# Ledger of designs, part 96: designed miniproteins, single chains, continued (4)

Each design is a single chain, and the fold is of that chain. pLDDT is the mean over its residues in the fold that is shown.

## One batch from the design tools (miniprotein)

Design m15325
Fold by ESMFold2-Fast:
Structure m15325 (fold): chain A 58 residues (1-58)
Amino acid sequence: LEARLERTRRVLEELLAGPPPADTFAAIAERLGISVATARRLVAELLERGVSWDVPRA
């Protein structure tokens, strides 16, 4: 995976290991210092590359 996708995957793993945030994409965006739209695109890219994540809709 590209460095930014690997970083996004790590943040997602950390968030899923703890109590679920009200908005998972907003939490990822805050942790990475990016927009929510960019966080959604990076998560979609990870899923398309075969990384299976059950991201809850909060």
Scores: mean pLDDT 69

Design m15326
Fold by ESMFold2-Fast:
Structure m15326 (fold): chain A 69 residues (1-69)
Amino acid sequence: LEARQAALAAETRALLAEAERALADGDVSKAHRLLQEADRTAMQLAGEEGLALLREVARLRKAVDEAEA
């Protein structure tokens, strides 16, 4: 159980890092897709770590939406 949560957290962090790089490169479409995947993995996480990762996904999603405007 904990091993699966750790793997999901690691995957979510990897997706967030890739989304941030895509946004820095101006690839808004790729950033949006990666954040959509990160949201799905973060939603499967429990506890405070899951909530913290969901907040980070929301923050980067807002940055992507702002870059599109």
Scores: mean pLDDT 80

Design m15327
Fold by ESMFold2-Fast:
Structure m15327 (fold): chain A 90 residues (1-90)
Amino acid sequence: LENSLKALERLGKAHPLIAPEAQEVIETIRKAAEEAKKDPSKLDKEVQEVNETSKRAMERARELGAPETAATLLGSAGVLGALEIKKEVE
């Protein structure tokens, strides 16, 4: 979780235009990690929610006119967060 959250925080600071999108992915990762920790049977659902939110945030960043590299990093950091949640629960 630490690596994905730090990457998203840095991305939001570097690109204020997409700071709300980065924050939405951060909050989704935090919520997903907490829920999966309380109930491991929800792991797959929570991982899916993080991946779907990250994809939507990346698409929204492109719509807002963010650099393609920033949009791609937003999506990639979200996917990393999903993988980190799986590793911590499994």
Scores: mean pLDDT 82

Design m15328
Fold by ESMFold2-Fast:
Structure m15328 (fold): chain A 63 residues (1-63)
Amino acid sequence: SMMEIEEKIKRASEIAKKVAEFTEELKQNSSLTPDEIRRLTLKFAFLLEDGLSEEEAKEKALG
């Protein structure tokens, strides 16, 4: 249904927003290279897709 598609878009948009926020956080609070930031943000995105909370995903991406 159209509602199911809209729900998927909403979830994807929320993940994208969290990834953008985490990227800015890494830029402001770290001496990480652009390549390292890209790898960490991709790992974070995968963890969010796997259903981890934002806090758990950040910890696992950085650890």
Scores: mean pLDDT 84

Design m15329
Fold by ESMFold2-Fast:
Structure m15329 (fold): chain A 96 residues (1-96)
Amino acid sequence: SKEALREALEAFRRAVDRLIALAREGRVSKEGVTNALRTLVAELKAYLSPENQAKLDELMAEFEARMAAAKTVDETVAALREFAREVEKIVEEEIA
């Protein structure tokens, strides 16, 4: 349902904010961040059409490439914020 997807997006936003805070404190590794996002993305995919699932898979691949290249906490946070912004666009398309 659109309501359940909105709730899932809000939970996703809160989880990303928590991951950013943990990364800034050095309390989570890049691998830990990537693994946490894979789980969160899988939860969102359950509410999406096949077309938007494919878009989210492409976006996740781009995020994983950015994370592999990231050398600083600021680069990790920038990758997380950009990923979250692009995920929100996909969810907004699904809701529309």
Scores: mean pLDDT 87

Design m15330
Fold by ESMFold2-Fast:
Structure m15330 (fold): chain A 104 residues (1-104)
Amino acid sequence: DLSKYYNSLSEEDKEILDALGYHFNSLPEEEKLHFAKAVRNYVAKFFEKSKEELEKDENVTAPVSLIEMFKDLMKDKFGVKSKEEALKIDEEKFTELLKELFSL
């Protein structure tokens, strides 16, 4: 159950995640894989940064709370502990995780 991750977000961040989910669910299956890979790679880039470092990083375009939520999801669901391990998460399994998250 992914509801605990969703419910950890502010109402504003939930609206952003809901908009991402709407977009993801509109995509063909091939494009869902590409989207999931892009999300995985984006979060992995910031995986080893602290919350304070993310808040000061001008390259961070998503809300820090959403990045932290996805980092926690990756750690909890795939057991990853590093940027290198996060980049190796199976694309199909990560796509299935996003399907579950965006069905809440």
Scores: mean pLDDT 86

Design m15331
Fold by ESMFold2-Fast:
Structure m15331 (fold): chain A 87 residues (1-87)
Amino acid sequence: MSSLEQSARAVYERLMSDESLSAEEAAELVDKMAAGYALLFLEQGREDDLAALAARYRELVATLPFTREGWREMGRTLWELFEELLA
């Protein structure tokens, strides 16, 4: 497992388990996850996977409320997509 994947996992685990997070802090964790995935796919030349991640992120931004719970739903969906693309 890459250091970027391990870092993304740690950020995701905090997003889902830390009940003290504000909506703004949750948003920062989701941005950190998305940036880590994008960097990983760019470094590996996985342009189609990066495009799929970007498309899914745009879909989620359009449909989810910008609350802690909304950011957790975004993080979960991005994590599921990341796991699927690495399978």
Scores: mean pLDDT 76

Design m15332
Fold by ESMFold2-Fast:
Structure m15332 (fold): chain A 89 residues (1-89)
Amino acid sequence: KALALKAGVLAAKAGVEAIKGGADVRKAIAAALLGIGAAIMVEFGAASAAEAAREALRAAELALKVSKTEEGKALAKEAIALAEAALAA
């Protein structure tokens, strides 16, 4: 649960940084919304930790693809690592 929540939050932050960095705004918004959605679902018990971690991973991968800044890419990579750790648990 905790790793999946952190992954979702970081994926959302990576999506927001991608927007600020001049990335494809529609895809960056999608990454941010998917990341926060995963975090909300696991926090309120609407999804399992594994389901939330999979959605957080998708969000983080999208954020990484669209990010134009090193900061946004770093956040996305960290979110990917946390989501993968949550799935392995």
Scores: mean pLDDT 75

Design m15333
Fold by ESMFold2-Fast:
Structure m15333 (fold): chain A 78 residues (1-78)
Amino acid sequence: MTLAEMLKEAGYEEDAKRVEELSKKAQENPFDKKVLEEMLKFYRELAEKYKDEHPEIAQMAENAIKAVEARLKEIEKL
């Protein structure tokens, strides 16, 4: 299950749509550091926002943060 799917199932359609839009931008521009930095900022906001009421969503956001941070580190080596 993706972060966007978890948000949508929980009724957070706007946050789910934002995750999908950022993921699409990252797929279309995989070396765009600004897109990845925007993803990091938003995912950190999601992790904080949902940590108490939906810890499973917060955990998925934390996993997404780690993946984006790893991707940024790889791009910096190019």
Scores: mean pLDDT 83

Design m15334
Fold by ESMFold2-Fast:
Structure m15334 (fold): chain A 70 residues (1-70)
Amino acid sequence: SDSIRRIYGGLTSTLGTHLISLGEQTSKELAEKARKVYREAMELMEKDAEGAREALDLVIKAAGEIQDKI
């Protein structure tokens, strides 16, 4: 569904950009990790609805890993 891709895309973009901002305030290594995850998530979102779900899951997992290092 196009609506589902839009919703997952919005969530992925919002979380991904917030992780980049958090990383930039914490360390260069965390910022680079957040930017890499964001790029991979954006590529997944371009494929289909399942890719959009995988993109959101990827960003959520990265958020937990970054939280553990703060």
Scores: mean pLDDT 78

Design m15335
Fold by ESMFold2-Fast:
Structure m15335 (fold): chain A 85 residues (1-85)
Amino acid sequence: SAAIEEALEELAEALIEAARAEGLELSEEEARERAEGLARFLASLPEERAEAVLEETEAALIREGGEVGERVAEALRRLYEAVRA
């Protein structure tokens, strides 16, 4: 799906930005692999559990990551919506 591909790319970009904020380097390939792993994990869960995990993860990313965390949270939510469609 084009929507899943777009969401994976957005999450990969957000993960690279988050790594840079922590003084770490993350390659495009590594970021893509992490995004794909998250997509598979979310798809493996019942909807109610996936949404609970997302809400907890979003709250943690916003609390701990500031503006970069907010971008990761937004990208992760978009990926979940694309995977569920």
Scores: mean pLDDT 84

Design m15336
Fold by ESMFold2-Fast:
Structure m15336 (fold): chain A 90 residues (1-90)
Amino acid sequence: LTPQQKADLLLVAGQMLGIAAIVSAEMGNKEDAVQAARDAAELYLEASKLGDENTRKAAIKSLETMAKRLEELGVEEAAKIYRDALEKIK
């Protein structure tokens, strides 16, 4: 895999784990939501390091969207994980 191909796969994996975090939060499983958020954030950070500017923009948009949703669901710890990841990318 090229670095860009790996970045694209990491973005997809991050999106999937981000959805898992939201689903866990909706079900009231805060611990699972936090763990999925940590895993998703790590994948987005790695994708941003390996990929181009479009990859970084996609990661930023996804992290912002997921952070807002987790804030709405009251899982502040998971939302903070995404906000902290955003600061590292920006």
Scores: mean pLDDT 88

Design m15337
Fold by ESMFold2-Fast:
Structure m15337 (fold): chain A 62 residues (1-62)
Amino acid sequence: LDELLAELEALLAEHPHPRIQALLDTARTFRTLREKGLISDEEYAQLEAELRERLRAIKAEL
């Protein structure tokens, strides 16, 4: 997820779009939930995979 966060931050700097900002905010929230132990490693991996698919869809439109 750290790599995804870095990619999203870089992309937002080049393309300051609400959809990218929302995805970054969502990714940061999932990281916080994982750090607090509110979600499992398995749930975290599933959420990261979903965020990566959403990012691919957004990048296809850029």
Scores: mean pLDDT 79

Design m15338
Fold by ESMFold2-Fast:
Structure m15338 (fold): chain A 99 residues (1-99)
Amino acid sequence: MEKKKEIEEMVERLKELIRKADEAARNNDGEKAIEYMEEILRLLSSIRTEEEAAAFIKSLGDLPEDELKELSRQLVAQAEELAASIEASRAAALKRLAE
């Protein structure tokens, strides 16, 4: 089933961007770290509502409405949790850049 794999690939892409942001922060490249964090937040903003998540999932293929609602709900929950984590990291990076 390709549906789960595609959602997993998107989550993996988000994790990769987070890893790159962390690496840039470790290399004292605060500007690059913030750039990656902004990119992550921008990507997450497109899937933060159930409606936006449903539109994204629909772009991956035809799904029964009930299954679409369930996956949209799960995706929004994961995006909210990840966005909160990235917001905290971005605040820390901005503080370091202001030094």
Scores: mean pLDDT 68

Design m15339
Fold by ESMFold2-Fast:
Structure m15339 (fold): chain A 96 residues (1-96)
Amino acid sequence: MSKIEQLAQRVVERAQERYPELEVVDVKILEHDGRYVILITLKTPITDPAKLEEFIEDLEEIVREEAKKYGFEVLSFSYDVDADGTITLSVVLKPA
């Protein structure tokens, strides 16, 4: 398993340890011009906006901590929430 794949797996594992009801629908890794894009599709029962914000902040912290550990720099972290409660996280990274 590559370092980027290990990073993605560890992020998912830590997220599910902290949020046991979290469903991971898909994880996609793209590589272009020495950058990586990790796309994580998630489902959560969280409907309260304040708790959703806390959840996303916790996921960003996990991503940044694991990226540093595996020798990557996070260039951007963004998310989108669909009307059905599906969350898509988009993380852009480069080797540090």
Scores: mean pLDDT 85

Design m15340
Fold by ESMFold2-Fast:
Structure m15340 (fold): chain A 59 residues (1-59)
Amino acid sequence: SLVDKIATYILTLEGTLTRSEIFERVKSVFPEVTEEQFNEALELVLKQVPEFAKRIVPD
């Protein structure tokens, strides 16, 4: 699914990022992504790789 592809892409990102920075990077690869699809993909990442939460910093 598109959500699974977005989640896989998010996991390739390096360093610390704001939620907004992650969304901008996702949009650069998936131009038609909706905020809802992005939220679903990020929740999937956090469910599968809870430690990813430590890399997300406040905007």
Scores: mean pLDDT 85

Design m15341
Fold by ESMFold2-Fast:
Structure m15341 (fold): chain A 91 residues (1-91)
Amino acid sequence: SPEEPLKAFQEAYNKVVELGKKSKEEAEKYAKKLIEEGQKLIEENPSDGQKVMTGLFLILGAQLGLLDTYSKKEAEEFKEKSLKELLQLLS
């Protein structure tokens, strides 16, 4: 079913992004687990095209979710650093 790989992608992406709002470290840990799960699904079922596709979409969802998390977190860290430097200059 084409629905299963797409669902795996959406759930992986959304969960990694959600965790990234709380902690970059927690998002990285979870993404790593999802990537390992996707790799295992592919390795254990190499002749099952549906399972291979589900594993690939799981990996892609985790990776893209993590990339979005990095972009947002790096922007937040830059803002926090800039504010701290400005406050030190004014004191």
Scores: mean pLDDT 80

Design m15342
Fold by ESMFold2-Fast:
Structure m15342 (fold): chain A 93 residues (1-93)
Amino acid sequence: MAEILGLEARSPAPDALEVAFRARADEPIDLHIELRNAETGELVGEAVFENALEGRARFEGLRQGERYRIIVRALNAETGELLDRAIAEIRLE
């Protein structure tokens, strides 16, 4: 079993997003993060943290005024089974 315990997003600049996340698991997990434009669904960026319980990603070259969706998935590292998912949205103002 795995659970994503925290998903924090902040905009340090009008065109940038920093995302920090943490999970708890009783099995080996990989943490996958996707950043998508919330209006168009286009994939803007992604990162994978193998055998990890926490991650921090920075995305740059974003567009001020756009809304972005952050999707973090916890997958079993051995089987690829989806164990948990957390979603947050942020608008760059």
Scores: mean pLDDT 86

Design m15343
Fold by ESMFold2-Fast:
Structure m15343 (fold): chain A 93 residues (1-93)
Amino acid sequence: EKKKKIEEIIEELEKAIEYIKEGKFTEANIHLSKFLDLLAEIKVDKEAYEKLKKLIEEYIELAKVDEETKKQLFAFLEEAYGAKSEVLDEILK
């Protein structure tokens, strides 16, 4: 089940990228939204994290998103991976 959810997350982001390449920004946004919703429900392993990071980078480059949107997309991915602890960040500040 977890492996299937990770595959669905990857597929939704790949679909968003494909729609951007076709100039279908509305359809791309629908699939990006599904990607973010699915990503919020699970934790990803290192392999999924690296693959999703590359796909997000491709999406950002193709869609010409602004710097704030770029930061937000990577923040969602980092949170799903669990590499950065919010609690530790609060303690260090």
Scores: mean pLDDT 75

Design m15344
Fold by ESMFold2-Fast:
Structure m15344 (fold): chain A 86 residues (1-86)
Amino acid sequence: SKKIEEARKLVAKGLELVAKATPDIVTSKGIEDGLPVAKDPSLTKAQLEDIAKAVKEQAEKLIEKGINVKLAKEAKELAEKALELL
């Protein structure tokens, strides 16, 4: 589906942005391990929804803590747009 392909691209970009926004000290490895998965064309709709929700949740936590708020807001918007397509 064209919508699923578009959602996958949005999820991948959102995951890249939330990884850049997250301080290196605590979660960098877990987010790095997640980046290839978001670009995998074999991912199901349900898996893309779960990843998009995780990106949104992490972005919201960064916004709440005042960490890289502009970048986190962009990641959140991409994740929300992906969820609308799924």
Scores: mean pLDDT 74

Design m15345
Fold by ESMFold2-Fast:
Structure m15345 (fold): chain A 118 residues (1-118)
Amino acid sequence: SEAEQLAALDALIRSGEAVSTAIAGLLLLPRERATPELLERLRLANRAIIAGSSEEALRAAHVALDESLSDEEKRARLLEVLTPEEVDVLLASRDWALAHAAPESLEINRALLEEALA
């Protein structure tokens, strides 16, 4: 429910267990914090964030996390709607996520973005 999504978002923000990203403001869990319970809370919290996000922000986030695209292809697509500085921040946030986030946390965010843009 929306109430459960908002409660999960509030809980994760207050606990500091999740990290906020420049990738549409979506939360990620560090590798050492990826329990099944926290991953489910992350899924609910990120549904709340997506519901409040612009389509442009969600499309940019989807491009940033798309493993089928090269960094050159990502940059070309992102520069159609974002400034060079915004693209640099987004891709740096993606690099942090790939280095430090639990893979399960990234897969949740990719799946949620695909669902939202369908």
Scores: mean pLDDT 88

Design m15346
Fold by ESMFold2-Fast:
Structure m15346 (fold): chain A 117 residues (1-117)
Amino acid sequence: AVGTVTVKLEAEGPLEEAKKGLDFGKSYVKDYFERFVEGLRLAGTRAELEFIDEDVIKEENGKLTKTFKIRVTTDVPVPLPALELEIDLSTGEVKVTRGRLVPIEDAEVTVKVKIKP
């Protein structure tokens, strides 16, 4: 089975802090999926992970957005995580506002980075 998860990152605030927020969110999501796939491998599932980065940061209405994709390949059908995350850079708190396992075709991650309390 093959699934492609679209990850959309959004950060608001001053340009340098917003860029750091996007980098933090990207690293967090990559680590999350690496740990998820490692869990599948430990359970005896053949699983492979590929990150597909687009080098374009978009700026609209005081928000920076970055999108990347995660391709997950498995030898058996597995549900993939669908996540909505809020990250507060001032506290380092990561809050999962919605988390569920979904069919491969429905897997999406949204990350909102808050820079001010």
Scores: mean pLDDT 75

Design m15347
Fold by ESMFold2-Fast:
Structure m15347 (fold): chain A 99 residues (1-99)
Amino acid sequence: SEAHEIRLRAIGLILRAIGLEFQADLLLKKAEEKGKGEEAKKLVEELRRLTREAIELAKRAIDLADQGKLDEARKLLDEADRLLDKAEELLKELEKLAE
């Protein structure tokens, strides 16, 4: 039960990260059309670093849950959550550049 809940949470975080990358790519295109491509590319690069790290933490959490290491898995998911919160703040800065 607890291992299953950890796997579902990890999958949710992976999907959230993919969604943030998709939104960042769309906002990058809009910012480039407004002549703000250089600033936007730096924010997208940092956002992708955070989302990719979060995805790897979520994958490792699934592996740990499968081994019964539930507390270690939860700590990795908590770190992934924090990285994605930072990525969302970068997305807000990208939205300002695109407007």
Scores: mean pLDDT 91

Design m15348
Fold by ESMFold2-Fast:
Structure m15348 (fold): chain A 89 residues (1-89)
Amino acid sequence: SSYNSASTSTRQRLESAVKRHAGAAYEALSPDKQQELLDELEKNRNKVLSSSAWQSLGDKFGIKASALQDAWLDFNVEEGVEDIKVAVS
């Protein structure tokens, strides 16, 4: 199995979650800013973020804090659901 694609798969799932919840606002960002946002979210993957931290991140990228929180929750739930599907089947 090619584990060199694991990071790409995680990034793709995270970007998909951001696009579902922040859609047009995310797509309005430059490619550099899109990658910067995804890097910031991955950097904080193992951290509990406060409402003020989400607000600061949203302000930095011009995306609503609530949309980023929804995207982050969706991404984590989707990964958890995939793990549950594999474990229960």
Scores: mean pLDDT 70

Design m15349
Fold by ESMFold2-Fast:
Formats: C-alpha cells, sequence, structure tokens
Structure m15349 (fold): chain A 109 residues (1-109)
C-alpha cells in the first residue's frame, strides 16, 4: 500500500470515528457502516465512500444503504483496515448497544 493510499484510508476512518450517528460492525475482514438517518451521518458515509473508493486495494460497496469495505488481498490494506476497523468499533460501541436493529442490518450486508 502506498503512503497516499494509507492517508486516504486513515482520513476516511477518522471521519467515520468522529460521527456518532453511525453504526459500525466488523465481520471477518469486512467493515460495514450504516447511518442512523441524520443528514450529517449520510454526508460522512458519502465522503468516506468517495475517499475509500480511491484505494484500489479495497472493495467498497453500497448494499441497501450500508457501506461495506473489505480488503482485496493486499496484506498491508488488510492489516490497516483491521486496526482502523477495531478503533472505529470501539469508538461506536455505545451507539451499537443502543441500536441493535441497525447492527442486524449492517451485519446482513
Amino acid sequence: MSAEERALLTEAFALLEANPGLVAVREGDTVSLLSLGSVEAGETLARAAELLSRVPALGVERIAGVLVVRPLGDAGARALLAELGARLEAAHAATRAAHPDAVAIARAA
């Protein structure tokens, strides 16, 4: 992974961490994110998706309103996504506990 790609991934996840209106779920190598319906959360997901889509080592998909991010085989991308995903999951732990239906939707994607 290039320094520019690392910067894009890091910036995208910093934006996601800063927004409390998001539910973040990890399953295996995949990080899934759902907006709880605020305009700010929707804008944050759209901006993060745009940044992450510039990283060729990542698969970035929108599935029924869920942003799904996964590594495409690059070991550096997988390791960084795991680290940033764990931080994001920890940052949003209270939001996940408050919104079990949203967690179920994000996991199903």
Scores: mean pLDDT 82

Design m15350
Fold by ESMFold2-Fast:
Order: structure tokens, then C-alpha cells, then sequence
Structure m15350 (fold): chain A 55 residues (1-55)
């Protein structure tokens, strides 16, 4: 699910990771879960970036 992809991506993100590094992590995790819809990947990325910025 999208939630599982977000949680797994957040587990791989480190404090201080750049937007490019976060994007790479999100794309890889999404691919591992069989998610290839660009619109859904962008939504996952937005959720991961929001969570990282809130920390």
C-alpha cells in the first residue's frame, strides 16, 4: 500500500538527506513494491518530504 511505501522510505531516509537523495529512496522503494504510477510516486514523495521536514 502507499502507507507501507512511505514507512519503508522513511526508514531509509537519514537526517540531512537532500531532496535528490530522498527522491532516489522513494523511487527505489516504490519500484520494490511494484508502484510505477508517476502521480502516486509524486504523492508518496510529498508525504515523505513533509514527514522529514517535520522532524
Amino acid sequence: SMEEIVEEALARVKPGDSSDEITEIVVEVAREHGEFDPRRVVEILARVEKAVRAA
Scores: mean pLDDT 82

Design m15351
Fold by ESMFold2-Fast:
Structure m15351 (fold): chain A 55 residues (1-55)
Amino acid sequence: SGRWTREEFRAFLQETFGLSEAAADTQFDRADRDGDGVISPAEADATLGLGEAGR
């Protein structure tokens, strides 16, 4: 899907950055401002500061 659940985002952060489940959940809560339980790739990118804005 075009959105990430808490579980998918947690797995991504644990595999990519080596974060704990608690740390990954904290990052998800920061990205999920609406509290709907899913985040967009843009919200995830903004939270992680990855920004693919390179022309």
Scores: mean pLDDT 70

Design m15352
Fold by ESMFold2-Fast:
Structure m15352 (fold): chain A 112 residues (1-112)
Amino acid sequence: MIEASVRARARVRIEYDPEKNQYVARAELRLEGEGKVDGKPLRLIYRTAEPGRYRYDPEKGEAEFELRIDAVEILDEDGNVVATFPVDLRVRVRAKGAGSEAEAEASATFKV
């Protein structure tokens, strides 16, 4: 039995820097996953057909982060792909203005 659980979490925070007279955005992405084959834990890798998109406007104080994950692969101890799960996991966060913060999460679970 092959099982996989995956979670993508994205966070964006905007702060004003008075020394530089501009807005500063911080983006954080956390990818968490567990894969197992016959109850044995294995490594997961995440595949995206497109690079993550980050847009930041320091004059308007706007930041947007978008990630799409197209597949999750389970690897054995030798780094060989033993299972591939097609997914459509999308995480998009947008924040605007000093002191604003936004977070989004997407998750999926597979059993075969």
Scores: mean pLDDT 72

Design m15353
Fold by ESMFold2-Fast:
Structure m15353 (fold): chain A 67 residues (1-67)
Amino acid sequence: SEEEDRRVGEGAGKLADALAEELKKKTGDPEPAVGGAALVGDTVILVGVAGDHVLVRTVSREEAAAA
């Protein structure tokens, strides 16, 4: 549904923000780049970069909608 798709998008945004904060804390980089949220089937893929560190996080569509 459109409401569910909106919740998934909003949740993916929250997860991207959380990944950026995690990368700041872990690396000391004040401006980590989160590459964006991509929805591939039922999987939300997040990519974060801070300095020379790359972190990939995969989350289900259901987990993203609940975030």
Scores: mean pLDDT 75

Design m15354
Fold by ESMFold2-Fast:
Structure m15354 (fold): chain A 66 residues (1-66)
Amino acid sequence: MDLVEGLAERLTSVPGVGPELARRIAEAIVAHQPLDYASPEFRALLLAVPGVDEALADAIIAHLTQ
């Protein structure tokens, strides 16, 4: 419940991530938990989402890992 919504809201803070893309990314992340946001598996997961390129994936990882 809150995981998808909260993660999607957090993802919309990344330039280039709209609400629809944020929801798709959040759903993919929640479906693959537990997942280390600094891992190559997480980067591969982001790149598998339609609409995410390498630059956007890197920005998302930086935003989520702090």
Scores: mean pLDDT 76

Design m15355
Fold by ESMFold2-Fast:
Structure m15355 (fold): chain A 83 residues (1-83)
Amino acid sequence: ANKERLEQALQEGVQLAQNALAGRLPAETLAEAFEYVAPGMISLAESLGKPEVAELIEEGTRAAKAGDVAAALEYLQKALELV
């Protein structure tokens, strides 16, 4: 359940970042979405004993807040690979 929830949330995050990179969504909207959902994803990753996934989500959130959509996407894709 928790692994499936984290995987689903990361897949949705990747899709959101891809849409932002394609210009279908403002970078600011991506940053706001990350601020809202990242704490929950980090908690799920920690509950699964995956601190490396939590770190990647934190890095992705920092990149999104800096307006670096491409880096945010890369960090989320790496996190999804490790779940």
Scores: mean pLDDT 86

Design m15356
Fold by ESMFold2-Fast:
Structure m15356 (fold): chain A 97 residues (1-97)
Amino acid sequence: REEFYEVLRRAAVYRVARSVLDYLEQGASAEEVRARAEAITRVIAEHLKKEEGLSEEELERLRAEVAAAVDRLIATGEPPDPDEEQEVIARAAKLLG
């Protein structure tokens, strides 16, 4: 169960980072990219809270990990590792059925 939440959280972080990468590549400012990431994270957090029963502590970890990933993306311009992203998403899909 703990591992289930970790995998869901990591998959959500990759999803947000990937979603804002295109926005950053189109010349959006760091502030605009962060605002977009926050909006997407809020939608994901509400879903995970209602459907999967994530605690406030788990949601706080999700927000912190998303912020760190987005800050790294803004600083480096490098996308998340595609092999790690694929593995985490595949694990999340198997756990959800």
Scores: mean pLDDT 77

Design m15357
Fold by ESMFold2-Fast:
Structure m15357 (fold): chain A 100 residues (1-100)
Amino acid sequence: SPLEEAVEKLKETLKKEVEELKEKGLITEEQKKEIIEKADELVELVKNKAPNKEILLKLKEVFDTLLKVLEENKVPKEVARKVVDKFNKEADKVVQILEE
């Protein structure tokens, strides 16, 4: 499914970005795990054919969790912006499919 491929790509992109943040000491292992677990929940909702509104709400929860972690750890704005930009590119693909 194009939607399943899009959320899997979002999850893989996010996993790579948060692993890099953790390896640089910018976030904790627990915060990395929290973000990945929310992304896993998003993937499972899509696989289980949840309603589009529920999928969109979970996508927002993933984004809000990412922003919270970046803010709480005072991640440099340039680094945070690059991570958010990469997330938004993949998230825009998910939203476009759901709005069809």
Scores: mean pLDDT 89

Design m15358
Fold by ESMFold2-Fast:
Structure m15358 (fold): chain A 73 residues (1-73)
Amino acid sequence: SSGNENAVKGAEKAMEIVGKDASAREAARAAALHLGSSSEGSNGASALYDVSKVEPDATAEEAVKRIKELLGL
């Protein structure tokens, strides 16, 4: 699968770990720690972290929606 599909899958899995109301940054950390160096983990963590830099108040759920919108998925 493409890096874009893996970013979405990794972000969604991270959201399931931390909860949808957690911060995008907490979700990014969870992706890095719990999904490891897998393509989903690394791409998901990077995408969530990038959203957290642009939208610091974004929740994990909002960040996942934003990633999907930006990637056309």
Scores: mean pLDDT 82

